Designed miniproteins, single chains. Designs and how they scored, part 57

Each design is a single chain, and the fold is of that chain. pLDDT is the mean over its residues in the fold that is shown.

## One batch from the design tools (miniprotein)

Design m1965
Fold by ESMFold2-Fast:
Structure m1965 (fold): chain A 74 residues (1-74)
Amino acid sequence: DPLRERILAAARAIQEADGRVDEAETERLVEAALKIHEIAPGELLDDPEVAKKLSEELSRDEIILASALLAGAA
């Protein structure tokens, strides 16, 4: 999946820039970003029903970080 590869590359680049690489955290962010993409492809919070569905599946911090990661991977 090209999107998964791009998200993974972006997550690793961010962690490397911060001087830390944590594979478990990177994988969790990738999974969260893919979950957001499944529920709201291309948009995060424009639709209140989408925002509600995301908050049921993911924590607020995961949504914020993974959304930034998706934007960076685009």
Scores: mean pLDDT 64

Design m1966
Fold by ESMFold2-Fast:
Order: structure tokens, then sequence, then C-alpha cells
Structure m1966 (fold): chain A 70 residues (1-70)
């Protein structure tokens, strides 16, 4: 649900800030499964993580968190 999706995006952000891009990737996928991300939103963040673009991933995760918190 929404709380679970938000918790996974918060964990993804913390993982990116810690340099653990593999953990961030897993949490982004779990947030998508919980309904926190559209397919396009998840694919965008995952592509940035796969490219090692931690700064870009942080921006996109923060944007998604802002949208979910309304």
Amino acid sequence: GPAEAIAHLEAALAAVEAGDLAAARRHVQKSQEAGGLTQRGADTILALLDAGDAAGARVQIRSALHDLRS
C-alpha cells in the first residue's frame, strides 16, 4: 500500500546516499510492486542506478517521494 511504497522509496534514497546502488535498486522495485511508482518512473530510476548515476537517481527518488506525500 502507500505507506509500504513510501518506506521502500525512503530506503532506496538512504541506500543511494550510502553508495549501495544494488540495495537502492531492490527498494525501487519493491516500491513499484507496492504501487508507489509507475512503470516509467521505476524504469527511469533503475536506468540511472544501472548507469551509476547516483545524483540523478537521488533527484528522481526525491521527486517520487514528494508526489506520494502530496
Scores: mean pLDDT 86

Design m1967
Fold by ESMFold2-Fast:
Structure m1967 (fold): chain A 92 residues (1-92)
Amino acid sequence: SDEERIAFAKAQIEAVREDIKYLEENLDTLSEKDKERALEVIREAEEVVKKIEESLAAGEVPTKEQLRELVLAEASLSVMIIHLIVQRKVEE
């Protein structure tokens, strides 16, 4: 339903924002190469979130394609967070 898509999009946007915040707070613990990659992933995720938020503000229901892009953005952020955690554990 439209209501379920809107609710899902809002929940995923919150998850993406939390992951962005976590990466930003931990950027200084990454290698220069991983920092550059993390910043690019953050930038791409912010662009996806902005487009969906603009659609929601206009009273539009997110498309399946927009929801897919949002899920993929979250997945990319999660991969970077896992990489950061693993790197910290190996260096200890």
Scores: mean pLDDT 85

Design m1968
Fold by ESMFold2-Fast:
Structure m1968 (fold): chain A 67 residues (1-67)
Amino acid sequence: KGIFSEEGIKKMEAAVKEFEKEHPEEFAKAMKALEEGKSYLEMLKTFPEDVVLTALLAEYVKKLKEE
């Protein structure tokens, strides 16, 4: 959806930070599971969809900022 500008990346990063502030333990566990190579389907069995999507968004934002 759309073209990702620097402003778009900042908005995504802000959304990730707000979610992490509200659900720090769930977010940390989801990020750890992604680092360990768990699939999206396995993540959905353990975490709510919003947690999984936010963790995936955080990894995507990190990759975009390092490119």
Scores: mean pLDDT 76

Design m1969
Fold by ESMFold2-Fast:
Structure m1969 (fold): chain A 56 residues (1-56)
Amino acid sequence: MGSLERALELLEEFKEKSIKYFKEKGDERLVKIVEEGYEISKKILRERAARGEELI
């Protein structure tokens, strides 16, 4: 599904930018929170797409 692929692409881009930013600041706790949030959000996006919901 094109909308799911696009939503996941944007989510991954934001994750990478956020992790890079917090790593540069030495905030390993926020890096972990971003990684955990990414996995949860990815699961939610896949479940919403499976229900036929518009993501993008």
Scores: mean pLDDT 79

Design m1970
Fold by ESMFold2-Fast:
Structure m1970 (fold): chain A 85 residues (1-85)
Amino acid sequence: REEEIKEAAERAVREAAAKHGLTVEELEVYVDMEQGVLYVGALLVDKEGKRYVVHLRIQIAPDATPEEVYEAVKRAVDETLAKLA
């Protein structure tokens, strides 16, 4: 389950980055199921080579499904990138 949640979060970050024209250069996802927290660290690069560092702390339910995590992470990354533009 933890690996599926991590994979869902990584997919969400890559898809949100691609939507904003960014390439994922570095990506790390740490899942703390006991605290109900997901940590995302990403280094994103635009077409001009400008780098964006994204650090997110996302609350998740202890029984959250991979799809619920995917939607939560995608929303958080999308909102963060929208504020940078």
Scores: mean pLDDT 80

Design m1971
Fold by ESMFold2-Fast:
Structure m1971 (fold): chain A 72 residues (1-72)
Amino acid sequence: SEYIKEMEEALKEALELGKDKSQEGVAKMVGHVIRAIGHLLQAVLDGVVSDKEAEELVKKITETVKKANELL
């Protein structure tokens, strides 16, 4: 699904931006995480992801946020 690709790309961008510890870098990182969540919600709404797949994708988002936080 293109939504899943967009979600994964947003998560990758969040990790890279997490290395920038400035106020602007933190805001951009948060923005990319929110964008990734938006793509996941759209995929669920469109029925292209099962409940189990959605759970695994939420875990991936959580792990990415944890890694980004460790970089700050």
Scores: mean pLDDT 70

Design m1972
Fold by ESMFold2-Fast:
Structure m1972 (fold): chain A 67 residues (1-67)
Amino acid sequence: ERDVLVARTVNRAIEAAEKGDKETAAQIVRDGLEQLRALGASDEEIANVEKAIKTALEFWGLEPPEI
């Protein structure tokens, strides 16, 4: 479930960022991280997921959202 949530959040954030909708991309990431925390993720796990999302966006040449 957590892995599915992370993958879904990354894909949706990339789609929004690619369309130039930085606010929607940032909101998708924030909502995904909040859901991950609700599932019992630690602060360290959340920070690692946030870093992975930013790295994925940069790899695709997209600007990381402000989180």
Scores: mean pLDDT 74

Design m1973
Fold by ESMFold2-Fast:
Structure m1973 (fold): chain A 91 residues (1-91)
Amino acid sequence: MLEEVLEALRSLPPEDQKALVYAQALALALGEEVTEEQIELLLKAAALVGLDEEEIREWIENKDVEGLIEKLEELMPKLSPELQEAIKRAL
């Protein structure tokens, strides 16, 4: 499962990979219950796509929804049209 998720991420354009990591971090920050296993899986994905693992962890643990939304908004113009629509629907 972990290997399959990471391999799926690697098949996407680099900016789409980053956006999916931020989108999942936002979903975890908005969630009522977040497991350490879910956070660790996302941090491995963040490292794979060249993002700061400590920054992602801090946003999730502090429930920094505003910061995560700002990062997604910064990436939106660089994303594939399909992923832009998916993220707009999720927000």
Scores: mean pLDDT 76

Design m1974
Fold by ESMFold2-Fast:
Structure m1974 (fold): chain A 82 residues (1-82)
Amino acid sequence: VKELIDRLHQALMDNAPLEEILELLREVYKAIKEGKLTKEQMRDALILAGEAVERARQRNAPKELIDELEKIYDELEKILKS
């Protein structure tokens, strides 16, 4: 689980393809739904998801990809506010 967050962070630092970053975020979201992350790990995931959204916008990614990233960010934020 920590490995997923570390992989997401590394992918962002290495300028990995946005599709890879989206897939890692989907796996993190699934782990959260399965109750595998602590509140601290969920906050880290939210920060990294926000970075992914900003990077997609900076790269002029397709709107559909940006929308998917924003959707995951919003869901993560909602869970943390609960």
Scores: mean pLDDT 80

Design m1975
Fold by ESMFold2-Fast:
Structure m1975 (fold): chain A 61 residues (1-61)
Amino acid sequence: SERDRLRAELDALREELTALWREGRISAEEYLAVTQAIIAAENAGDLEGAVAIARAALAAA
């Protein structure tokens, strides 16, 4: 389903963000802020928004 596809994409993007944080390519402050924004979008039922936030953070890194 579209929802399952978006969840899988979000999981992959979150793994990439975590890797950037572990490598020191993104600050702890920025990683926390992005993670909180993703969680807020998920809690609102906005998986497309959560994916967009994760993609934007990766593009900016």
Scores: mean pLDDT 86

Design m1976
Fold by ESMFold2-Fast:
Structure m1976 (fold): chain A 69 residues (1-69)
Amino acid sequence: SYKDAVELAKILMSRLPSLSPEEQSAVRTAVLQIAKAASERDLTEEEIRKILLESGLSEELVDEILAEF
């Protein structure tokens, strides 16, 4: 849902200050991809995980983000 996409984006953005420039770029890509996908339909956790990984986030960082979500 839109609300879930906003909460996920908030979690992603909160991580930016602790990340490298390359990881920050991956987070920005992930936020845009999630916003686009969520505007068209509801996303499952598995679909969110796939978008985060394909955006360039590590499995470890994705696990941390989804644990907070």
Scores: mean pLDDT 81

Design m1977
Fold by ESMFold2-Fast:
Structure m1977 (fold): chain A 55 residues (1-55)
Amino acid sequence: MEELLQEVREGAAKMSREQLEAAIATLEALAAQSTGSLKELLERMVAILRETLAA
């Protein structure tokens, strides 16, 4: 899972602001409808995208 999160961080760094905002919105909506490990993974991905957007 750590390698997946690192790949997400690397991919996010190459995204435009618009792409990051769209990805965050999509993943947040999916996380709201998910449970367990998938919800946790999606929330961590959103956190990485938000961190990249803020940088």
Scores: mean pLDDT 79

Design m1978
Fold by ESMFold2-Fast:
Structure m1978 (fold): chain A 75 residues (1-75)
Amino acid sequence: SLPASVVADVERLVAEGDYDTALAFVEIWAAIAKNAGDYQSAADAYELGARVARESGDTELANDLERKAQELKAK
């Protein structure tokens, strides 16, 4: 799982309307998790990113991030 502090920081950025920074933060943590071989945490990061993208109205990005999460869970 993603650290609770990371989830809280992303949720705070979303509450502030800073979707771009929230998505960048998710991408950084997904990369860290993948580099560590932690595919479950990387999938959790992309699922969080998909929720952020949906809330911002970017349905195409949300669908792409959800797909990436599912592919990582298959590993």
Scores: mean pLDDT 85

Design m1979
Fold by ESMFold2-Fast:
Structure m1979 (fold): chain A 89 residues (1-89)
Amino acid sequence: LQGDAVKALQEYLVKQGLLNPDDPDFQVDGILGTKTQNALARALGTTLPVPGAEDYYGDNTKAIVKAFQKKFNLPGAIDGIVGPQTVAA
C-alpha cells in the first residue's frame, strides 16, 4: 500500500485545518478513512466522484490522490519512485 503518499496527504489536510490531529477517530497512518476522504473533498472545494464509501474510495484511491497531488504539488508522488533512469543533472 502507498502509505507514504497518503500520509503526506493527511499531513497536508491537518496543516490546512481540515483534519483535527487531536481527533481520536483520525490518525496519520497512511490509510484513507471517511474523515480523510471528507477533508479531501473540502480541500478541493467540491464533492469527490466517490460517494464517500471507504471501500469504493479505496478502489479509486490512486486516481484521486494523484489528481490532488498534482493540484497542490504535495511532497511524495503517489508512486513515490524517482526512477533510477530519470537523470536530469
Scores: mean pLDDT 52

Design m1980
Fold by ESMFold2-Fast:
Structure m1980 (fold): chain A 78 residues (1-78)
Amino acid sequence: SLEELREKVIERLRRLAEESEDPEDRALLEEVVELLESTDWTKEQILQLLRSLRDLAERRGREELAAALQEMIEELES
């Protein structure tokens, strides 16, 4: 369900934030979690948000974060 999908995304993003050593990455991930919890999102909007975060992580050279985000995207697309 959309609720289960959203919960899984929030759980994974919270875990990534807790594991992040960079305070800017942590703050960004925490902000995204807050947005997902406080607003209505469709599956496609969640996927687009994750793709945007992945692209941002890639541009920042955050390869591990980008890879984790890509894994989430692939699981949600399946």
Scores: mean pLDDT 83

Design m1981
Fold by ESMFold2-Fast:
Structure m1981 (fold): chain A 65 residues (1-65)
Amino acid sequence: SMRERAERAAREIRERHSDVIREVRVEGDTILLQLKESTVEQEVGAAIAAMGEAYRVGARLRLVP
């Protein structure tokens, strides 16, 4: 199901970028990503990687302040 795929993608995002991720949540078809304050390079890198994981499973990604 979409929810199961989104939850799997969220877990992958959390595990690969734990140092720069404050929180990852799944709401319906959307993965919500909150980043820790870090270097611009680390934040952009984490966001791009998260977008790739969301796209791969057909989920939406939303960055939360």
Scores: mean pLDDT 79

Design m1982
Fold by ESMFold2-Fast:
Structure m1982 (fold): chain A 85 residues (1-85)
Amino acid sequence: MKSVEERYEEAKKELEKWLESHKDKMSPEEYEKLKKVGLEILELLKEAEELRLAGVPADSPEMQELRKRLAELQAEALKLQEKVE
């Protein structure tokens, strides 16, 4: 079973690989934007798991803010990804 850290590092490598394989289908600005949004999503997912392991309740303000930000970034990433594919 992979640790949170191992899954985070693998997800980052998968993101970089996907970006590189589609680099010729997007502008440099679109590449950097999608990379930034993707990395922010992965960081928020890692932070949410770390807070859960630390015993922070799911209904806490901290967890609610993370979920809201994650949803916003995921919607943006999906829209950008659909344009490239």
Scores: mean pLDDT 79

Design m1983
Fold by ESMFold2-Fast:
Structure m1983 (fold): chain A 102 residues (1-102)
Amino acid sequence: ERAEELIKELENFVADTKKSLEQKVEELKRRLEEGASQKEVREEFGRLVAQIMQDVRERSLEGRARAETEEEILAIRKANHDVFEAVEKAATDLEEYLRKLN
């Protein structure tokens, strides 16, 4: 049961992180349309990324300390990879939007 708990926690963290990134990018795009500074938007996005990277680090350390099976170790690796890809996708989406404004 503890293995299932860790894996579910990781899956929920990845899902929540993806949703937060998507919502923030859409929020920032709307703010840019309303005349917000590109600098302020980039700084706000950077703060969210920094928080997410801190959360990934903490969850990876805790997860590795709790992991007792190969499945749990693989789940931690997958969650880290999925979050990094979600961050890159969100960053690309925002930068492409900013490029279209220029």
Scores: mean pLDDT 85

Design m1984
Fold by ESMFold2-Fast:
Structure m1984 (fold): chain A 87 residues (1-87)
Amino acid sequence: SEKEKEEKVKEAIEEIRKFAAEKKAELEAELRARGASEEEIEKILSKFDYYVEIAIDAIKENKAYKEETIEEVKKLLEEKIEELLKE
């Protein structure tokens, strides 16, 4: 049913948001440890937030998501963190 699909999407979004919040905190701490300025930290965290928003929107639009999609999104966000830390 549509309601069942909406509930699964909501649970997936909540899981991704929790994961992203933890990873964002780790990213912020790592940037500070590397001596990044507050301006650089805000810029990089904003880029990360943008990637998280794109991932969540993709889950919302694709009502046929699978459990494997959550793990793929988590992996993508971890890859984006690695890219951002190289800047």
Scores: mean pLDDT 80

Design m1985
Fold by ESMFold2-Fast:
Structure m1985 (fold): chain A 97 residues (1-97)
Amino acid sequence: LQERLERLRARVEELRPSLSEEELARLAALELAELPEPPADASEEERRRALARALARLLRKRLELRPDAAEEEIEAAIERAARLAGVAPEEIRELLE
């Protein structure tokens, strides 16, 4: 099942190379399904940071497929990822570096 989810993610990225909110939400759902469980004693802040790291990783991978993306599209995608993770956009920007 996990290998099938990875192949589906790659195929979705190939067939629909966009930074739209719908696409990012769909890929985020797949990424969340494959995240390791945070420790039982993890704080809510630690859980949000783990989610932010996963979304930043997904966004970075997505940007590799869209080298033609305008700066405005990249900025909007960062803000969408930040909303999905419940963190500030600056945290996503820092994780992309």
Scores: mean pLDDT 66

Design m1986
Fold by ESMFold2-Fast:
Structure m1986 (fold): chain A 77 residues (1-77)
Amino acid sequence: RLEELLERDREIVERGRELIKKSSPEEAQKLLEEVMAVSYKYRPALEAAKTEEELLEIAEKVLEEAEKVVERFEEEL
């Protein structure tokens, strides 16, 4: 499961990198801000996680929201 999450993270990062390369500085800044907002939103939940399974479930939600942000920017650009 961790390996699957790391693979998804890599794919999302690659897609985001391609978007930044095609984006204006303003669009790239907005993308980075929205991705950072997802991480910030889930930080308290990650800090409160007591088990590996809870940590992985929260990480999965972070990746799902980050992926949706990237998908939205791909559609709008």
Scores: mean pLDDT 77

Design m1987
Fold by ESMFold2-Fast:
Structure m1987 (fold): chain A 109 residues (1-109)
Amino acid sequence: TAQAQREVEIGLEAMRIGFRAANIAGIAVGAAAQRIAEELLREGMPLEEVERLVEEAVRKLHEEHPELVKETEEKIRKAKTVEEIEEVGREVEELFERYFEEELRRARE
């Protein structure tokens, strides 16, 4: 169906956005970026706008937290349980989501 084809296209584009984000700011940021991109693309936001918003959020996050990947790796290395590793991932994802929300707000001004 046309809807099934659209979902495949959304998934592929969101995955590309996620991989680009992961290359700059780590796997957790990439995962959050992919999910956010999927949601916005489904809502009908143009691909170029989604890409621009994610790129700007990742850029600012990296500029303000240049050691984020290293700090995240150290926290994961010291984690004693699966739950502690998941919590580190959630913390980084939530940090990126805050940066993304600021860019989205600014774009809608």
Scores: mean pLDDT 88

Design m1988
Fold by ESMFold2-Fast:
Structure m1988 (fold): chain A 130 residues (1-130)
Amino acid sequence: MSAEEQLLEDLVEWARTELGMSEEQVEALRTVLESTLAHTKRLLSSIKSQEELEEEIERQRRVLLTRLSPELAAWVLARADELYAIDPEKALELLSLVNAILDFGERHGWSEEQTRKMIRRLADLHESLV
């Protein structure tokens, strides 16, 4: 299992236990997160310059600023900035996964607290890979 695959499995099992997700929701979440990672890898392979990478990261940051509370947005974006200094591709990956979690939570009727817990758990697990 790759480090990315292990992260997704750990996140999904955490969500099953802590958020009380059904097996159907767990499999749907796994599919969405795997699809998001695959899409991000394809996007990264199409990026030809540091400027293009910075533009895509900034685009995703702007989306999150409109969707998250100011406190949670500031926390997520600070984590992404720290990660950007080490590995900019991993910063884009984190932002893409956070956006995917927001989309999933909206579709499945998650509370703001459930969504916040999921985003924080993702960021903590993702930080362990750097």
Scores: mean pLDDT 82

Design m1989
Fold by ESMFold2-Fast:
Structure m1989 (fold): chain A 100 residues (1-100)
Amino acid sequence: SLLEQLREVAERIRKATPEETRSVLEEALDLVTQASQQVQRRIDASPKPTKEEIEIDIELGATELSLAVQLWVISKGYVPSKEDREILARELERVAEALE
């Protein structure tokens, strides 16, 4: 499932070497984008979206931005720290939990 893939990629981010980090973050961004598209389709199909649906849409957008920022940092020749990777992994886990 998409939720299992989000949790799995979070663990992969924690364990990623500098050489693996870009590809793992790109995969995470793709998964979050897929989740965001699913949530947006549900909101658009509903005459009255719930507050919870709006909140998860905001959380997904924030996580996409966090991933995009770190990918931009990598594109400039920097390596995300272990702390940066832990923060991203926790954001992905929070998003997966909220999508249940």
Scores: mean pLDDT 87

Design m1990
Fold by ESMFold2-Fast:
Formats: structure tokens, C-alpha cells, sequence
Structure m1990 (fold): chain A 69 residues (1-69)
């Protein structure tokens, strides 16, 4: 559910913040380290790729429309 995804996001941020505080790493470096330890499932990667593809298509269509106006 959306609430479960929000809760997972909060937990991920808390883990990143804790790692940053303990190690002095940047948020990006801390996130990379945590992702290496707990990689995204293939299903999650598939959904992320599909959403990214759709967002690019929307952006391209909007850009073409704006440039033609």
C-alpha cells in the first residue's frame, strides 16, 4: 500500500541518517552502502525502470509541444 511504501521510506531515511551520523558519509554515499547491503528486488527495479521510462516519455512530449508553440 501507499502507507507501507511511506513507512519503508521513513525507515530507509532513518538508516541513512544514522549511517551519516556514525561515518560522516554523504547521503548519497550512505544510500549506496545500504543499497549494496540490501539491494532492490528485481520486481522493484522493474517498476522503477518502467516509471522512469514513462516520465521520460512525458517530458519529451511536453518539450516537443512547448518548442512547437
Amino acid sequence: SAAEREQRGLEARARIDRLKAETGLSGFEAAQRLLAEHPLSEETRRVVREVARKLREIGDELQERLLKE
Scores: mean pLDDT 69

Design m1991
Fold by ESMFold2-Fast:
Structure m1991 (fold): chain A 86 residues (1-86)
Amino acid sequence: SMQEKLKKLLQELKLTVEFYMERENVAEEDKDDILNRLEEIIKLSEVQTPEEILEKLDRFIDELSKRYPELAERLRASREEMEHKL
């Protein structure tokens, strides 16, 4: 289903973000906050539309870009790939 595909793509996006956070010296407290926000979006993907989830990701990326612009760009690239696969 589209919902199963969306959840899988979001889980892959989360793994990509975890990989880059370790390499880009993101503060430990911010790592937990970022991962918790992504996990919240993954849970919401089971009850919300792909369009609503992409909007939530876009807002999160915009907020993240103010403190971690490089990480935000990586997340934006993953988001764009996810949208193309949906």
Scores: mean pLDDT 83

Design m1992
Fold by ESMFold2-Fast:
Structure m1992 (fold): chain A 79 residues (1-79)
Amino acid sequence: GREDFDAQLPKIRDDAVTKGLTTVTVSSGGGGRALEVAKLLKDVKSVKTIKSTGIPSPEMIERVKELLKGTGIEVKFGE
């Protein structure tokens, strides 16, 4: 559920920084979780790709891509 996801957010960032993760995968249908992970990881230089399992609305896709503009991070949906 959302509470389980919210509890994992600090660990996702810590793992990305300490382990030098290049790819992070998030389970997200509507794109809300993908947006939160993008906000969390946009300044983490090791991260190159964020994969989202669901395909959100075009408006949400654009919002996530705009947030990551200039960061060098690619977001992939439907993965």
Scores: mean pLDDT 77

Design m1993
Fold by ESMFold2-Fast:
Structure m1993 (fold): chain A 96 residues (1-96)
Amino acid sequence: GELEELLKKFEELLEKMEELLRELLALLRNPGPDALAEAEELEKEFEELEKEAKKILEKLKELGAPEELIREKELELEELRGLFLIVKAVLRLLVA
């Protein structure tokens, strides 16, 4: 149904965001002279995926998805954003 299709799209977006986090972690292991500029580009891509994921969560709420399910998905998104910001902050410290 539509709810299952939206959940699948949400998970696909989350997987893409996890891939961006892995790319950021790769920069952390071997930061080149453009590491901060590359990290800012990855953050921009991450923020666009986050916006799409939030729109899906809004549509899931409109379709009457359980509040517990929505809360779980919101938490997954927030945790991933938090991890991205921590890794970016560590990268900034390493290249300072």
Scores: mean pLDDT 88

Design m1994
Fold by ESMFold2-Fast:
Structure m1994 (fold): chain A 94 residues (1-94)
Amino acid sequence: ALDEAIERFRQAVDELVAELTKAGHTELAERVRQAGDRVIEAAKAGDLEATRQAFSELAQAVDEAYRATKDNPAVRAAADRLMQAGLEVLELLE
């Protein structure tokens, strides 16, 4: 269900934010949180186009996380889970 996918997505945002903060990337963690919150808001509204736009912003922040943390497998694993959870939310919207 969409609500379950949104909850998994929220958990994945929390995990990536925690790992980025632990790694010292606090500003990037804040951008991931803000972009993730926009995805959740748009998805709850049932707005596919707004969700796609917010997810694109999130994907840019996640790409920066991958580049900044080449030697941090925990950040990379959390980022992979977040991207997968976001795609599941988009699939369920249409």
Scores: mean pLDDT 86

Design m1995
Fold by ESMFold2-Fast:
Structure m1995 (fold): chain A 92 residues (1-92)
Amino acid sequence: SPKLPKDLSKEEVYKNAIEALEQARKAAEAGDYDTAASIAFTVAGVLLSTTDDPKVIEAARLSLQAAEAALNGDYETAVEYLKKAIEILKSL
């Protein structure tokens, strides 16, 4: 699971979330669905605890959907949702 940064700025939290979701994407592409799901679920929790920004909430929602797809072995869907979550966070 990615480390929860308690004392980081909002911008640093988003940067760490992007890096963690990229790791989740690589895990899913490698067939490591449990790792991909665990990272995506943890990132969603961090994002939801950080802000009420609707774009960040949407990124968290996509991260949760990626975790569900990964647990179902649907790597293509998991990768697609992870890419969309990353794109939203990079647009902030």
Scores: mean pLDDT 82

Design m1996
Fold by ESMFold2-Fast:
Structure m1996 (fold): chain A 72 residues (1-72)
Amino acid sequence: MLRGLRVTERRVDTPLPEDTMLVTATLELGDQRLTFRVLSSRDKEEALEEIRRIAEVLGDLDRVELVFEFRR
């Protein structure tokens, strides 16, 4: 079971394509940290549910932090 999930949302002035979002995910397991970014055309709620499902499958993660960045 995922122990910590933090989700933040912000609008950015970076020219992202219309109807897309930039998702930054940071996964922590012990003293290991993995960060990656994905450009996604999915709805925020759909993307959040998919990521939550994936995080639950990974099970051993100490923390997952997600930042959703949308075009202003």
Scores: mean pLDDT 68

Design m1997
Fold by ESMFold2-Fast:
Structure m1997 (fold): chain A 88 residues (1-88)
Amino acid sequence: MKGTVGAKVESGGKVKVSIAGKPDQVLEEGEVAKFEGFEEGSTVTVTITNLGDKESTVTVTLQLGTETVAQETLTLKPGETKTVTLTG
C-alpha cells in the first residue's frame, strides 16, 4: 500500500511545503498539498516555510489508503521554517 502526505493551510498566509524528491508546493489559506508514493513503514520529512506576513497554522497528515497513521499541526511565524517527521 502506498502512503500519501497531505498538508493543509488551516489559517494564515502563503506557505511553501517541501519533501525531498518531490516538487515544492506553495499554498494559500484553505489549500491542500498532496504528495504520493510513500511506502508503508517509511519515514517522511516535511519542511514547511511561512512566506507570508501573518502567523500560519498547517496540518500535516500521513495516510495509508483511507487510514490516517500520523498527523501533526504546526504554527509558523512570518518567515519561519519548521520540519516535521512522519512515520507510517
Scores: mean pLDDT 82

Design m1998
Fold by ESMFold2-Fast:
Structure m1998 (fold): chain A 103 residues (1-103)
Amino acid sequence: SLEEDIKKSMVLMSAAVLKASSSPVIDPEFIKKLLEASKEDDELALFTIDSIKTMLENSESASPEKLEEAIKILEEALPSLSEESQKKAQELIELLRKRREEV
């Protein structure tokens, strides 16, 4: 539907902005909203997870509290995702856990 197409476009734009950021900051609430908005579309969910991963790879530091919140949000989202998206989300969770240990 048109509304579903608009929602998909908004999520794609938001994720693309996150991916392209030169000074990314981890916002767990924003991550939660993007994941919830994309969970019914496997292609969109994969792009969203990849965009979050790229953003994290480009960020030099993050607070342990924000990392822990992001991990919990991703873990809670796992049962709602396709097998392919779950694999990507698990890779992201592992990256976040590693960064938490570096603090």
Scores: mean pLDDT 73

Design m1999
Fold by ESMFold2-Fast:
Structure m1999 (fold): chain A 84 residues (1-84)
Amino acid sequence: SAAEEAAYKQGFFEGGVLAATEGVEAARRRAEEARAEAEREYAAGRLSEEELRQAEAAVRGALEGAELAERTGLSIEELHELAK
């Protein structure tokens, strides 16, 4: 969906920036923490299935953005252009 695509792109940018500034392992840890939190909120009935899918898209984006930053050494500005 458009919302899932937007969540993915935002996650990609945020994950890439975090990896570039704090390192790839910090970015991966934050993404896994976000995934665990979304799963807990969904299990508690506080997230809808649609909101869970958006959170999962953002996490996937963050992991892929962090991986790209690690592999390429791209700057924050370059990562921002790729997230558009």
Scores: mean pLDDT 82

